# Ledger of designs, part 100: designed miniproteins, single chains, continued (5)

Each design is a single chain, and the fold is of that chain. pLDDT is the mean over its residues in the fold that is shown.

## One batch from the design tools (miniprotein)

Design m19696
Fold by ESMFold2-Fast:
Structure m19696 (fold): chain A 56 residues (1-56)
Amino acid sequence: MLARAVRDVQGAGREVVTLPEGTVVEVLRFDGDEALVRTADGRVLRVAASDLELLE
């Protein structure tokens, strides 16, 4: 499913990546207060679920 960052968000993967407000990501899974997401450039990151707006 697709989601949008509602603010600038720090995502944690192999490196820390800042997702600018309005960035669209694919949500792979929700784990409580965190979401595992894939960015358009193929990075897999963990972000706070509260920082995402679902687009479905």
Scores: mean pLDDT 80

Design m19697
Fold by ESMFold2-Fast:
Structure m19697 (fold): chain A 61 residues (1-61)
Amino acid sequence: EKVERVIEAALEVRKQLREMHPDMSEEEIDEFARRAARVAGKTLGLSDEEIEQAIEEALKR
């Protein structure tokens, strides 16, 4: 439930950055996605472990 929302936030940021900033590196895009996931996870009250799991899952997709 909450973990999936964090995954969706990371995936949406990656999609938007790739479309709007094609010159941005994959490493930079992934860093922004990780930041978005951490913000979403903290807002939802998730633990650091749950947030890290969600980030890893999002980056596999």
Scores: mean pLDDT 79

Design m19698
Fold by ESMFold2-Fast:
Structure m19698 (fold): chain A 89 residues (1-89)
Amino acid sequence: TKTIEKEVDVEFRGGTVVAKVSVEIDDPNATVEVKAETDLGAKFELVDLAYSRGVATAVYRASKEDAEKIREAMEKGPVKAKFTVTITK
């Protein structure tokens, strides 16, 4: 089992706030679990998960209540969210 922490910039896209997390998977037989454990105090939901040639890409969307707060913070600079990715053999 490998645990990887990823810090990514959030984006305002399609009227909501999204975060994209990409990790390389060295073992094609591994199970990949991506969990949103953010330090923003905001709730994120998984909306898309794609696997392509040794890379897993997950897209998360913030709740509507938290999206406005994050959008206001983005006016002052890039806002980052930290995610935990667990890869199990």
Scores: mean pLDDT 73

Design m19699
Fold by ESMFold2-Fast:
Structure m19699 (fold): chain A 56 residues (1-56)
Amino acid sequence: MELEELEEKALKLAREGKVEEALEIVKEIEKIDKEKGLEVEIEIGLILIEQGVSKL
């Protein structure tokens, strides 16, 4: 699977509120490319902050 497909899938799951599934995909990305995995993890964190998940 392409890294780009995994990235898109993780971000989509995060926006749908499926945080655990999104983080599982981040772990798969990290196995292939640690730098890309960190980028996606940061993006997911920003999505969660923006949506106020930590507040609700």
Scores: mean pLDDT 76

Design m19700
Fold by ESMFold2-Fast:
Structure m19700 (fold): chain A 68 residues (1-68)
Amino acid sequence: SEVLEKEMEGGVYEVAGAVALSLGDKEKAIEYYKKAVEYYKEALKLDPENEAAKANLKAAEEEIKKLE
């Protein structure tokens, strides 16, 4: 499923963002979280009712807001 592929890609970038943040690389963390947001938005274009993608999008956007 393209929806699952986009969700998985978003999840990979969320993990990458968290790892970058744990290493003190705030700029790289923001970059990865922004990539996660983009993939979750693509998942929601394919399936607007996807609650997992909505929750993950919100979480990634909140992390970006905390770091900016």
Scores: mean pLDDT 86

Design m19702
Fold by ESMFold2-Fast:
Structure m19702 (fold): chain A 55 residues (1-55)
Amino acid sequence: MSIEENIDAAIKILGELLAKGVLSKEQVRELVEKAMEHLSEEDRKYLREKAEEML
């Protein structure tokens, strides 16, 4: 999969965990912040936009 497809898959999983109460919104934001440390500027923007849509 492309990096964007991998980000979409990760966001979907995080959204499911958030909906089930396994993770709080704060924990999801923290995980997204940590993931952004390992991404290019373009991929960070994509992840941020997708996370904001979910939260």
Scores: mean pLDDT 80

Design m19703
Fold by ESMFold2-Fast:
Structure m19703 (fold): chain A 61 residues (1-61)
Amino acid sequence: MEYVEEAKKAIDNGDYEKALELFRKAAEVDPDGVIELAHELQYKGKLDLAREATRAALEAR
């Protein structure tokens, strides 16, 4: 999914504000993809970002 890929790039660039905006946009189109991203972020130890991605996905359901 396009927004999930953009969110990953924003995180890699350290642009967390943009990543949070992209989580919300991605969740409106593909909440399951955002949940998968949240699991990936949790595995990498990025717990705050994982929590925000999970919140965005749940609010879009």
Scores: mean pLDDT 80

Design m19704
Fold by ESMFold2-Fast:
Structure m19704 (fold): chain A 129 residues (1-129)
Amino acid sequence: SRARLLAFAAAYLFGGDPRLLERAGMTREQFEEMVQQGLAPLLTLAALLLLQALLDRGESLRAIAERSGLSVGSISALAREVARLGISDPRAFAPVVIERLREALARTTDPAAKALLADAIAELEELVG
């Protein structure tokens, strides 16, 4: 789900905040393993592409926060990260990220990580198709 993917990305920005990890459907140990495997930056990039696409569609930070069950502060932090990385065309970049997510999914054994990778792929495929 979008909410789970955004919660994971927010957790990564806030150093593994337990409340955000709970919303992402994972333990701290599962999160730390995903960071060690290099999955956290990839999943965060997918979430940032999704967030920019929602903003480009005219959704407000508050509306995105309400639908995801996250604070406006968490969504604002993600939006600042989008700006910092210079993400301007999420649809053009999404196909490359989808390919990397599919490669990661094929090599991942943890169910929580698999669920997030599948969510990220589905959301980005909807964005480009």
Scores: mean pLDDT 87

Design m19705
Fold by ESMFold2-Fast:
Structure m19705 (fold): chain A 69 residues (1-69)
Amino acid sequence: GSMAEKRKKMLELIGRILRIIGEIFELELQIEKLKKTKPDEKKIKELEEKIKKLKEELEKLMEELRSLD
């Protein structure tokens, strides 16, 4: 039934969401290390832009998850 397919899609979306959250945390950790050791403003800005794009993808996936619920 459609409920079984809906559950599968929800689990797949949750898995993708968790992976993106993990990537954001790793990038934020890299920024903190750069700030403490040798601040490179260009690299920090590049990492911040990557985080911004990942957060936008996260919001889209969360909206898809809400539409299934």
Scores: mean pLDDT 84

Design m19706
Fold by ESMFold2-Fast:
Structure m19706 (fold): chain A 61 residues (1-61)
Amino acid sequence: VVEKLIKALEDESELVRLAAAYALGEIGDERAVEALKKALKDESWNVRLAAKGALEKIEGP
C-alpha cells in the first residue's frame, strides 16, 4: 500500500500526486519520508504544501 502511494507521488496527474501526499501523511509511515522530501520540489505549489503537511504529520511538529 505505502509503496503504491510513493509511486503515485510521481504521477503525471497533479490530483493523483496531491491525493498520494495526503494519504501518506495520514498513514504516517516513515518509509514515505524520502519520497515526500522529493515532493517538496514538485512543480505544483499544492503538492509541495501537501508534502510539507505530510512530513510534519510523520515527523512531528
Scores: mean pLDDT 79

Design m19707
Fold by ESMFold2-Fast:
Structure m19707 (fold): chain A 70 residues (1-70)
Amino acid sequence: GSMLSDEEIERAARELKKRYPELDYEEILELMKKLRKEGFSGGEIAEALAEKYGLDIDEVADLLARAVTA
């Protein structure tokens, strides 16, 4: 489905923290869960994360896509 599972969100948050060590893991996790609850797709969550943290949207989108296939 277009919505991330709990396991996919946890994997994505870990990979984001690994790539961007300055980010807060708990803050990423809470934000992703909040956006999913509000009906955001994985792609829309990637866009929101990139905008909030000033990250490359294509890199964040690729990372999230990899998390859903892991």
Scores: mean pLDDT 82

Design m19708
Fold by ESMFold2-Fast:
Structure m19708 (fold): chain A 84 residues (1-84)
Amino acid sequence: SEKLKEEFLKNSTPLQKAIEYEIEAGLYYIKAAVLKIALERDVRQGKVTPEQVEAARKEIEELENKAKEYDALSQKYFDLYQAS
C-alpha cells in the first residue's frame, strides 16, 4: 500500500531511499512503455478513436513524468549517500 511504502521510506537510509525510488521509476517507465506499445498496435489496427488516442497519450505522458520525478528523487538520495 502507499502508506506502508511511505512509512518504509521515512525510516530508511539514504541508500535504501535511492534504491526504492529507482525501483518506482523503473516500474512507471515499464507501465508507460507497455501502454505506448499497446496504443501503437491499436492505432495500426483501427481499434481506437482520436479521443481515446489523446487520452492514452496523456496517460503515457503522466506515467513518464512520474517516472522522471522518482528518478530525480533516487538521484537526490544517492548523492546524499555518497556525501555521507
Scores: mean pLDDT 86

Design m19709
Fold by ESMFold2-Fast:
Structure m19709 (fold): chain A 50 residues (1-50)
Amino acid sequence: EGEEAAEKAREAAGRGDYKEALEYFNKAVDSGDVEHAEAAGVYAMNALSS
């Protein structure tokens, strides 16, 4: 779950879709997978700064 959420966040960030990237970041956090939640957060921040 966390890994999949991080992958989706990365895809959204690649499109500059910060809203979707943030949504997947929240899903990764909810999964309890700290490593993938942190990765998803970085992707969301990257999308916002694009």
Scores: mean pLDDT 75

Design m19710
Fold by ESMFold2-Fast:
Structure m19710 (fold): chain A 97 residues (1-97)
Amino acid sequence: MSREEVFREAEATLNYLAGKAALEAGDYEKAVEYYEKAIELAPDSPLTPEALRNLGEAYAKLGDYEKAIEAYEEAIKLGEGEVKEEAEKNLEKVKKA
């Protein structure tokens, strides 16, 4: 791995953690900003499916159901196990809203 790749992955991880903290604090607009940065910096990261699932939750909390659906569908496409199952459940809830 190059130093540039390591730095980008570290910055993506920090943005992912900041997004998670913002989501837990109810700062949904900040959560969206941080998760989008995390995904942009490291789209192939093992954290990306979970970031997409959490991004969908943040969008749903903001009432942007169309973007929430897009994020959940991508999380389902890329995710496995618990992340995929949670994204599928959240997608069904948003489609019923």
Scores: mean pLDDT 85

Design m19711
Fold by ESMFold2-Fast:
Parts: C-alpha cells; structure tokens; sequence
Structure m19711 (fold): chain A 64 residues (1-64)
C-alpha cells in the first residue's frame, strides 16, 4: 500500500540519519494509513527533531 511504501522510505531515511526526509515520509505514511492531520504533523515534528522512534510511534497511533 501507499502507507507501507512511505513507511519504508521513512525507515530508510531514519537509518541514514536524514531527519528531513524521515519527517516528510513519516507524515505521508501517517496520512496514507488514514491517520489524522494532527498525528501526521506530530510525526513530522518528531522526525525533524531527530526522534525517529517517536515519530514512527506517533504516526502509528494516528493511524489507529
């Protein structure tokens, strides 16, 4: 799915230490998974701070 594709790109960016790419893909993955815009923005913000685990967790919570 689109959400899985964006999630993979976010994971790759996080592994590479690219906070900006992680933030963008984490936001897109959250929205594609049916998450709220609030959840997507929190995931993006966490990613920009370099908290890749928190960003991913917030995205998953927003999708649920």
Amino acid sequence: SEAEEYGKKAAEAGKAGDAEEFAEYARKATLAAGGSEEGAEKAREAGLKGDFALGAGLGAAGAA
Scores: mean pLDDT 70

Design m19712
Fold by ESMFold2-Fast:
Structure m19712 (fold): chain A 72 residues (1-72)
Amino acid sequence: EEEKLLEAFDKRVEELVAQGRITPEQAEKAREILKKMFEELKKINPDYKLTDEEIDALVRTAINQAVAELKK
C-alpha cells in the first residue's frame, strides 16, 4: 500500500539525513522518484501488492538514483 511505502521511505531518509549520508535535497528527489516508480507499477498491475522486500528495493533504488543525479 502507498502509505506503507511512504512510511518506510520517510524512516529511511530521515535516518540517512540525520547521519549526514544524504542531503535533504537528495531526500526530496528520492521521494519524487519513488512516487513516480509506484505510479508506474500500479499502471501495469493495479491489484499488485508490494512485498516488504519490494518496498525496501524501491526505497533503496529511489535513494540511489537521487544521489547519482544530485552528485555532492
Scores: mean pLDDT 78

Design m19713
Fold by ESMFold2-Fast:
Structure m19713 (fold): chain A 70 residues (1-70)
Amino acid sequence: SRAARLRALAEEAEASGDLAAIVRLAEEHARAVLEAALEAARAGGPHSVEEIEAKFAEARAALAAALAAL
């Protein structure tokens, strides 16, 4: 699962302190956030341009917060 993968990467990054492990964690988190945003955009029902833009802005902010926490 996505949560198990993120947890495994977080444990590896914390244990090693290795920049490569930290980068892998950041990449996987970014991918998860983008996948969630795309899934929301594809969900059944009408979506306005403003609604779609708001979801992408939310995903971008979440990614920035996750990177800042590392």
Scores: mean pLDDT 66

Design m19714
Fold by ESMFold2-Fast:
Structure m19714 (fold): chain A 55 residues (1-55)
Amino acid sequence: GSALEELLKEIGRVLRAMGDVIEAELNGASEEELARLRAELEAAKAAFEELLKKL
C-alpha cells in the first residue's frame, strides 16, 4: 500500500540527489552549488533512514 509508495519515493529522491552531485562534480560546478547538492543528498539519506526506522 501507501508505505511501499513512500519507500520507493524516498529511494528515488536519494538516487536523484546522488546523480545530481556526480553530474555537478563532472561538470566542474562551483563549491557553493556542490555544497547545496551534497546537503540535499544528506537530507534525502536522513529522510530515508527515518522512514526505515518506522517500518
Scores: mean pLDDT 85

Design m19715
Fold by ESMFold2-Fast:
Parts: sequence; C-alpha cells; structure tokens
Structure m19715 (fold): chain A 76 residues (1-76)
Amino acid sequence: EAEEALAMGLAGDPAAVEPLLALLGSKDPATRLAAAIALGMLAGHDPRVRAALRRVTEEDPSPVVRSVARLVLGPE
C-alpha cells in the first residue's frame, strides 16, 4: 500500500498525489519522509502538493522530515 504510492510518486505519477498526501499523516516518520520526497516529484503537477509540504515544514514533529520538506519545496 504505502510502498505502491511511494513508487508511483517517485515515477512522477500524478495518481500518487492523494495517497501520498495521506501518508504525510503517518505516525511513522520514515513513511512521512519518503512521502515528502515522492511528493517533490509531483510539485509541478498539483498545487496541493506545495501547500501540504509547507505545512510539513512548520508542523512535523521530526526535524529531519521538516528539513527534507523544505529542500523539496525549494526556494520560496
């Protein structure tokens, strides 16, 4: 389930956006980290992705996940 969404996102498949957004709510920080990276591949396809990654930079309890979300968003 999570592995499929992550693989689709890394391949740039826009069908992965909704399941990856759900994975950002995972209790497992490794899953949230992977979802943030995969969503970075989709940031050009859906404005919801950039909004979700901005929330992760502000609200995620893991400093590593927040740092990766900032890198994925890029400048601004």
Scores: mean pLDDT 78

Design m19716
Fold by ESMFold2-Fast:
Structure m19716 (fold): chain A 55 residues (1-55)
Amino acid sequence: MLTPDEVSKIMAEAIAKLDDETAKEFLERLEEALKSGDQKKVEEWAEEVKRKIEE
């Protein structure tokens, strides 16, 4: 399970490494995942961010 600190670190990396539009999209998706209470959605979000950084 991702901790809030790990989620914050991943989001900080997205802001630093991705363009502003893409980073904003991931922030919106993170807010929706957290709002849903579904841990799987948060984990899927983290995997998508990592994949985009590697592209």
Scores: mean pLDDT 79

Design m19717
Fold by ESMFold2-Fast:
Structure m19717 (fold): chain A 86 residues (1-86)
Amino acid sequence: MSKEEIEAEIKIAMARMINAVARLMLERGKLTPEEARELAEKAKKLAEEAKKLAGDNEELKKEAEEVIEEAERLVEEAERRAEEEE
Protein backbone atom coordinates (compact mmCIF):
# COMPACT_ATOMS: atom_id res chain seq x y z
CA MET A 1 0.00 0.00 0.00
CA SER A 2 1.02 3.62 -0.47
CA LYS A 3 2.07 5.73 2.53
CA GLU A 4 -1.20 7.66 2.15
CA GLU A 5 -3.24 4.42 2.32
CA ILE A 6 -1.39 3.32 5.47
CA GLU A 7 -2.08 6.72 7.06
CA ALA A 8 -5.75 6.36 6.05
CA GLU A 9 -5.96 2.94 7.79
CA ILE A 10 -4.41 4.38 10.96
CA LYS A 11 -6.86 7.33 10.96
CA ILE A 12 -9.84 4.98 10.39
CA ALA A 13 -8.70 2.80 13.32
CA MET A 14 -8.29 5.85 15.59
CA ALA A 15 -11.70 7.25 14.57
CA ARG A 16 -13.40 3.89 15.25
CA MET A 17 -11.78 3.73 18.70
CA ILE A 18 -12.86 7.30 19.55
CA ASN A 19 -16.46 6.57 18.43
CA ALA A 20 -16.60 3.32 20.44
CA VAL A 21 -15.17 4.88 23.63
CA ALA A 22 -17.34 8.02 23.36
CA ARG A 23 -20.52 5.95 22.87
CA LEU A 24 -19.69 3.60 25.77
CA MET A 25 -18.84 6.47 28.14
CA LEU A 26 -21.95 8.43 27.09
CA GLU A 27 -24.14 5.34 27.73
CA ARG A 28 -22.53 4.94 31.17
CA GLY A 29 -23.08 8.61 32.03
CA LYS A 30 -19.32 9.23 32.33
CA LEU A 31 -19.31 11.83 29.53
CA THR A 32 -21.64 14.79 29.15
CA PRO A 33 -23.55 14.95 25.84
CA GLU A 34 -21.35 17.94 24.87
CA GLU A 35 -18.12 15.98 25.54
CA ALA A 36 -19.42 13.00 23.54
CA ARG A 37 -20.39 15.32 20.65
CA GLU A 38 -16.88 16.87 20.62
CA LEU A 39 -15.25 13.40 20.52
CA ALA A 40 -17.60 12.26 17.73
CA GLU A 41 -16.78 15.40 15.72
CA LYS A 42 -13.04 14.64 16.14
CA ALA A 43 -13.63 11.06 14.93
CA LYS A 44 -15.57 12.40 11.93
CA LYS A 45 -12.65 14.74 11.04
CA LEU A 46 -10.17 11.83 11.19
CA ALA A 47 -12.42 9.67 8.99
CA GLU A 48 -12.90 12.53 6.48
CA GLU A 49 -9.09 12.94 6.28
CA ALA A 50 -8.76 9.16 5.82
CA LYS A 51 -11.30 9.24 2.96
CA LYS A 52 -9.17 11.89 1.18
CA LEU A 53 -5.97 9.87 1.76
CA ALA A 54 -7.59 6.64 0.49
CA GLY A 55 -7.26 7.92 -3.10
CA ASP A 56 -8.41 5.17 -5.48
CA ASN A 57 -8.78 2.54 -2.72
CA GLU A 58 -12.56 1.96 -2.73
CA GLU A 59 -12.40 -0.41 0.28
CA LEU A 60 -10.75 2.24 2.49
CA LYS A 61 -13.19 4.88 1.20
CA LYS A 62 -16.13 2.65 2.21
CA GLU A 63 -14.62 2.00 5.65
CA ALA A 64 -14.03 5.74 6.16
CA GLU A 65 -17.61 6.53 5.05
CA GLU A 66 -18.99 3.96 7.54
CA VAL A 67 -16.99 5.60 10.35
CA ILE A 68 -18.23 9.06 9.28
CA GLU A 69 -21.85 7.78 9.40
CA GLU A 70 -21.26 6.24 12.85
CA ALA A 71 -19.79 9.52 14.13
CA GLU A 72 -22.74 11.50 12.68
CA ARG A 73 -25.21 9.16 14.45
CA LEU A 74 -23.32 9.68 17.73
CA VAL A 75 -23.40 13.49 17.26
CA GLU A 76 -27.19 13.30 16.70
CA GLU A 77 -27.68 11.15 19.83
CA ALA A 78 -25.49 13.49 21.91
CA GLU A 79 -27.41 16.57 20.65
CA ARG A 80 -30.73 14.86 21.49
CA ARG A 81 -29.47 14.07 25.01
CA ALA A 82 -28.19 17.65 25.47
CA GLU A 83 -31.73 18.94 24.73
CA GLU A 84 -33.09 16.62 27.48
CA GLU A 85 -30.39 17.45 30.09
CA GLU A 86 -30.71 20.22 32.69
Scores: mean pLDDT 83

Design m19718
Fold by ESMFold2-Fast:
Order: sequence, then C-alpha cells, then structure tokens
Structure m19718 (fold): chain A 93 residues (1-93)
Amino acid sequence: SKGEELFGKGIKAMIEGKYEEAAKYFKEAAELFEAAGDDEKAAKAYQAAGEALFKTGKYEEAKEYYEKALELDPDNEVAKENLKKAEEKLAKE
C-alpha cells in the first residue's frame, strides 16, 4: 500500500540520519493507515514519527505523536517508554 511504501521510506531516512525527512514520511504513512482503519499500523507509524522528532530535539512534538500512538494502541510498549523519555527531556529545562 501507499502507507507501507511511505513507512519504508521513513525507515530508510532514519538509517541515513535524515530525521526530519523520516518524520514526514512516518506522519504521512500513519495518516494513510488511520484513514484505512489500520489502527495498529497507524500507531506504529505515529510512534516512529515521534522517535524521528525526538532525534531532532523536538520533544514536545515527539510527545504528541507518542500520545497519538497510544490512543490507537494503548499496549504499544515502545511508545510508552518513549513518551516517558520525552517527558523527562521536557522536565529538564
């Protein structure tokens, strides 16, 4: 699917250290999966978008995407752990 293609582009961008590009691909993939009713795939893509944003120091934006992932899949352990890390970064002003 288009969502899977975009998710793959996001993974490639992450491997290449292109974190802002990766975040854009993962966001587009997540929106397509969510529109298709694939909540589990959408949650994974939102989690991945948050992780890419975290790598760029955009902790508040990363937090928002981890929260979106958890709304769609409350049992996403990676998103739970990453949300805590983003909150810790935001608390250390």
Scores: mean pLDDT 86

Design m19719
Fold by ESMFold2-Fast:
Structure m19719 (fold): chain A 81 residues (1-81)
Amino acid sequence: SSAELAKRIEELLKEMLLTDDEEKLKELKEEIKKLLLEGGHSEEEAEEIVKKLEEDIKKLKETLTDEEIKKLLEQREAHHK
């Protein structure tokens, strides 16, 4: 279902926030793109979404420490069961 795809994408986004490994980040972006395509997005739309997500994650990592990112993820899990 689309809800299951959204949940999988959210899990991959959490991994992107917690890793600084460039190779792993590339793999995670590719997996998110594949899930977006499975969800009915065009290749162009999927590329744009992944690019925006990457930019947002990069800004968060530059603004927040790893510990602050972990805290935000814990808060998100508490509020979005």
Scores: mean pLDDT 76

Design m19720
Fold by ESMFold2-Fast:
Structure m19720 (fold): chain A 88 residues (1-88)
Amino acid sequence: MQEEKEKLAEQFIAELRAVTEATTAALLAADPSLAPLVQQILALTDQTIAQIKAAAARSDSLDDFRRQVGQIYQDHGAQVRALLAAAE
């Protein structure tokens, strides 16, 4: 159980890091003045990773963990969209 949650958490974290890397690279390639926005997105990603790890430690089952990660991803996406909107 714990080993399975840890493995799943690492998969989610790897996916989140890959998406963040691609997004931030694209932003900087389009406009280098967006460096402060990129730093905010990276800081938010670090916070989301910490939340995923905490959810893995606190969840009682794989299904509960997956539900918690789904909510964390929804919140993360909303915060990234808010940061992008503020930069317009």
Scores: mean pLDDT 85

Design m19721
Fold by ESMFold2-Fast:
Structure m19721 (fold): chain A 85 residues (1-85)
Amino acid sequence: MEEEIRRLVEEALEAARAGDLETARRLAIEAAKLIKETKGEQAALELINEFRAEVTLALIEQGYSAEEALKIADEIADAILAELA
């Protein structure tokens, strides 16, 4: 279970680094759903917050400004949160 979640997060980050934000969002949603089901909603929220930070760094590495990277990462995190509700 945890290994599968880790793999989904890693694949989501690779998609973000490649500029495929739609795939990154979908994979992150799957990981968050699995965590919510196994460890509860608060654990899923904590993962989403960590994923937001990692996506921000990946976008900066691609050449985005820190402000733009944070905005995009926040939009992705909000979309994941909406799917959990």
Scores: mean pLDDT 80

Design m19723
Fold by ESMFold2-Fast:
Structure m19723 (fold): chain A 76 residues (1-76)
Amino acid sequence: DLEKQIAEYEARIAADPEDAEAWYNLGLALEAQGKLEEAIEAYLKAEELFEAKKKGDPRGIEAGVRAALLRIKSVV
């Protein structure tokens, strides 16, 4: 249930706004639900948080790439 997953990750973020994994997973769930603009914002926040904790974290890099791909999809 995507709606339940989104609510769970939003609750985690409300408790800990620096939970990079919660932001990344929120992005995945929002993307699956077709909320592309919100997914982009969540991925960009995840990228920032992963990079702040460890430079070159593959999860941060992947989040940034996912955000870039979603931006491209909005033009086609």
Scores: mean pLDDT 82

Design m19724
Fold by ESMFold2-Fast:
Structure m19724 (fold): chain A 60 residues (1-60)
Amino acid sequence: MKKELEEKIKLAEEKMLARDYEGAAEYYEEAARIAEEAGDLETAEEYRKAAEGYRARAEE
């Protein structure tokens, strides 16, 4: 994977550990965008689903 994508995933994980689910969702959305630009639509869809899940948790 591109270094940029890996960096966004690490930042999302950091936000998760801090229980900042909104921040985690934002970084997963960025990761999905990067994967889509790289033509990896399957990986992009996975990260979009992760972002939706974390955003739902942020509302709890």
Scores: mean pLDDT 79

Design m19725
Fold by ESMFold2-Fast:
Structure m19725 (fold): chain A 98 residues (1-98)
Amino acid sequence: MPIDMDYVEAVMYYMGGVIAYKYKDYELAVEYYSKAVEKAPETSLGARALILRGEALYKLGKYEEAVKALEEAIELAEKLGDEKLKEEGEEALEKAKK
């Protein structure tokens, strides 16, 4: 298959989000994870970006948006048959509800 440039951009945004989160720039992390989802919306990478976006939103005190992102990630992981990603999303959602 030819290289999917949207997927390459999604990987770059995903990595940028991880770096931003590590440096506690949660607003930038949300922005980068959102762009990763836009570039790879129905992929395991997109589902993982939604989980990490939810975690970053939780750090910002945006709890309703965090829960919504995590629920979307769980639904996508289930659609993809990725049981491990579904478990990761469910664990993040339980932590966000407490």
Scores: mean pLDDT 85

Design m19726
Fold by ESMFold2-Fast:
Structure m19726 (fold): chain A 55 residues (1-55)
Amino acid sequence: AALTAAEQALLARIAPLLAEGHSVQEVADLVGVSKSTVSRLLLDLGTGQKQPPPL
């Protein structure tokens, strides 16, 4: 799915923390979101490229 402006803002906060070597759990705790939210945003950004099915 396409990222919203709010999700892109979260990714801008998350990206430097991941680059510094923090784990997904530590990033979630530092940003104040759930680990599932961080994982979902990362999947949507680069590891979860889903094409919509053709009709």
Scores: mean pLDDT 70

Design m19727
Fold by ESMFold2-Fast:
Structure m19727 (fold): chain A 100 residues (1-100)
Amino acid sequence: TLTPKQEAALKEIEKAFDAAVARYNQVPFAELMAELIAELVAIAKEHGLTPEEVYRIINRLKDKVVAKFLADPNNKQTPEEITNALEHIASEVKARLAAA
């Protein structure tokens, strides 16, 4: 069961992913990834999440987010490429929080 703090953070993280999906056809994928990582780190810090908590929240959203990116008509990535990108995001956000 998620704490109220984790539930609030999950909702903001989901909104950040939704915004990234909406911008998927407007910016290069690498730039989108970098922006998303920075935004997720900011959300995690604001909600006082541990590195382990943010990693679990991102992974909890993974399948839903993969489906949203794959549904975009401008998507040129495979399911495996999107899944690997999300794992990279989760790991990088976790690492940046651990370093703070």
Scores: mean pLDDT 81

Design m19728
Fold by ESMFold2-Fast:
Structure m19728 (fold): chain A 91 residues (1-91)
Amino acid sequence: DTEELERLLGPEQTRAIARAFGIAGLESDLEEVLARTRELFEEVGFSPEVQEAVLEAIERWYDLANSPEPNGLTISDIEEELLRRIKELLS
């Protein structure tokens, strides 16, 4: 839920996460996706733990988008897991 993520991280960090997922959807090279995502995180000032959680979610979404058999995972599952992990890190 985008509204709950925005309540936890604020609008700037939530928009940075959305841009990172957008980059993952456009690039065919995972290394390039991760490099561009790290640049966004340096600009926005995420904690190291939150950065790691988001990078892991981006890798999972990239794998899902580029897999013909995603083992029943959906983008919503990845978003829910990221939100859950962020809640734990901020508790």
Scores: mean pLDDT 73

Design m19729
Fold by ESMFold2-Fast:
Structure m19729 (fold): chain A 96 residues (1-96)
Amino acid sequence: SEAEEIEKEALEKIKNAKSELEKLEALREAIERGIELVKELLAQGQMSEEQAQAQLAAGEAALKEVEEKIEAIKKGTYEELLKKKEEELAKLIAEA
C-alpha cells in the first residue's frame, strides 16, 4: 500500500540521515505525504469522514510538533530546548 511505502521510505531516510535536522525533515515529508493520502482517500469515497478527520487531526498535530523542532534547530535553540525540558523533568522528579 502507499501508506506502507511512505513508512518504509521515511524509515530508510531517517536511518541514513547524517543530522537531527535531516531526520526531522524526512519525518515532516512522510507526515505531509500521509496527510495528502488521507485527503485523496476521503475525496475518492474510500475513507469515512470520521476516520479522515481523526487521521488528519493526528497528522496535523504531529506535523506542528516536527516543524517546531526544525525551527528550533534552524534558530540554534534546539539544544537549549532539550536542556530546558531535561531540567524541568529533573525538577519534577526532585519535587515528587
Scores: mean pLDDT 80

Design m19730
Fold by ESMFold2-Fast:
Formats: sequence, structure tokens, C-alpha cells
Structure m19730 (fold): chain A 60 residues (1-60)
Amino acid sequence: EQEALAEQVFEAVRRARERLAAGDREGYERAVAQAAEAAAALMRASGGPPLSLEGVREAV
């Protein structure tokens, strides 16, 4: 389950990078939001520290 959530985070980050490269700012923001949600779910499942939206943006 945690591995599936990690894959969702990586996939969302890849989508965000692709949207950004294409100049699609709205798609980029949506992908970043999805990555943040997936990362938050992963953190909740692992009991780790909260991952902020800003942290996700830096990863992209």
C-alpha cells in the first residue's frame, strides 16, 4: 500500500514537470495539488512528518 502511494507521488510529480515544460500553468498547479494529496496520504500511512504543498513544489 505505501509502495502504491509512493508510485502515485512519483507519477504526479512527473505529470507536473511535463505540464510545466509545456507551459500549462493550470495543469501544473493541478498536478502539484494531486502530488501533495498523494504525499499527505503516504505520510499519514507511514506516521511521518507532514509534507507541505511548498515541499512538493520544490520536488517538481
Scores: mean pLDDT 71

Design m19731
Fold by ESMFold2-Fast:
Structure m19731 (fold): chain A 108 residues (1-108)
Amino acid sequence: ENAILSVPGAVEVRLRDGTRVILSLSGGFLVAVFEGSPESIAALAELARAAGAEVSVGPDGRTVTASVAGVERIRAFAEALLPLVAPEDRARFEAAVQEVLAEVRRLE
């Protein structure tokens, strides 16, 4: 079984601080896996929880997985995250979010 980071259709973007974000769709959820510094991961975990995501932090504090269900929560999460996305990756991030939203609407 492939790791989340190896899921077909997953999209990688960078945040302004160099944090990696891998976006994928799983079972009607937007799944975002962040990898970065402990300080960045702590802040991103808090942001994700505030947007209504289910959050799991890795044992070293360098990874966080956020799972977001429903069109409204996915939009809120994406809107909160967009200002942190590196300018060169914003179009890719927005395209990935729109694909997830279209698929989530189809499953509902």
Scores: mean pLDDT 81

Design m19732
Fold by ESMFold2-Fast:
Structure m19732 (fold): chain A 72 residues (1-72)
Amino acid sequence: MEELVEEHERLMEEMKEAALAGDRERARELARRAAELTRRYLELVLSPEEAEALAERALERAEAEIEKLLAA
């Protein structure tokens, strides 16, 4: 469990770095990978439906942050 959280944090950090470098495609790929880890982590304590919904919401937030970083 801890390892999934650490990997998620690493992916989010790499996503921000890619976005700041102007690499939208790389940033979006990293955001999708982070969302998949979130879904797998949440499936340990939530229903698959709830885990998928929360992971989708997390991806939406990450994509919004990518666009903000690209615009800055």
Scores: mean pLDDT 80

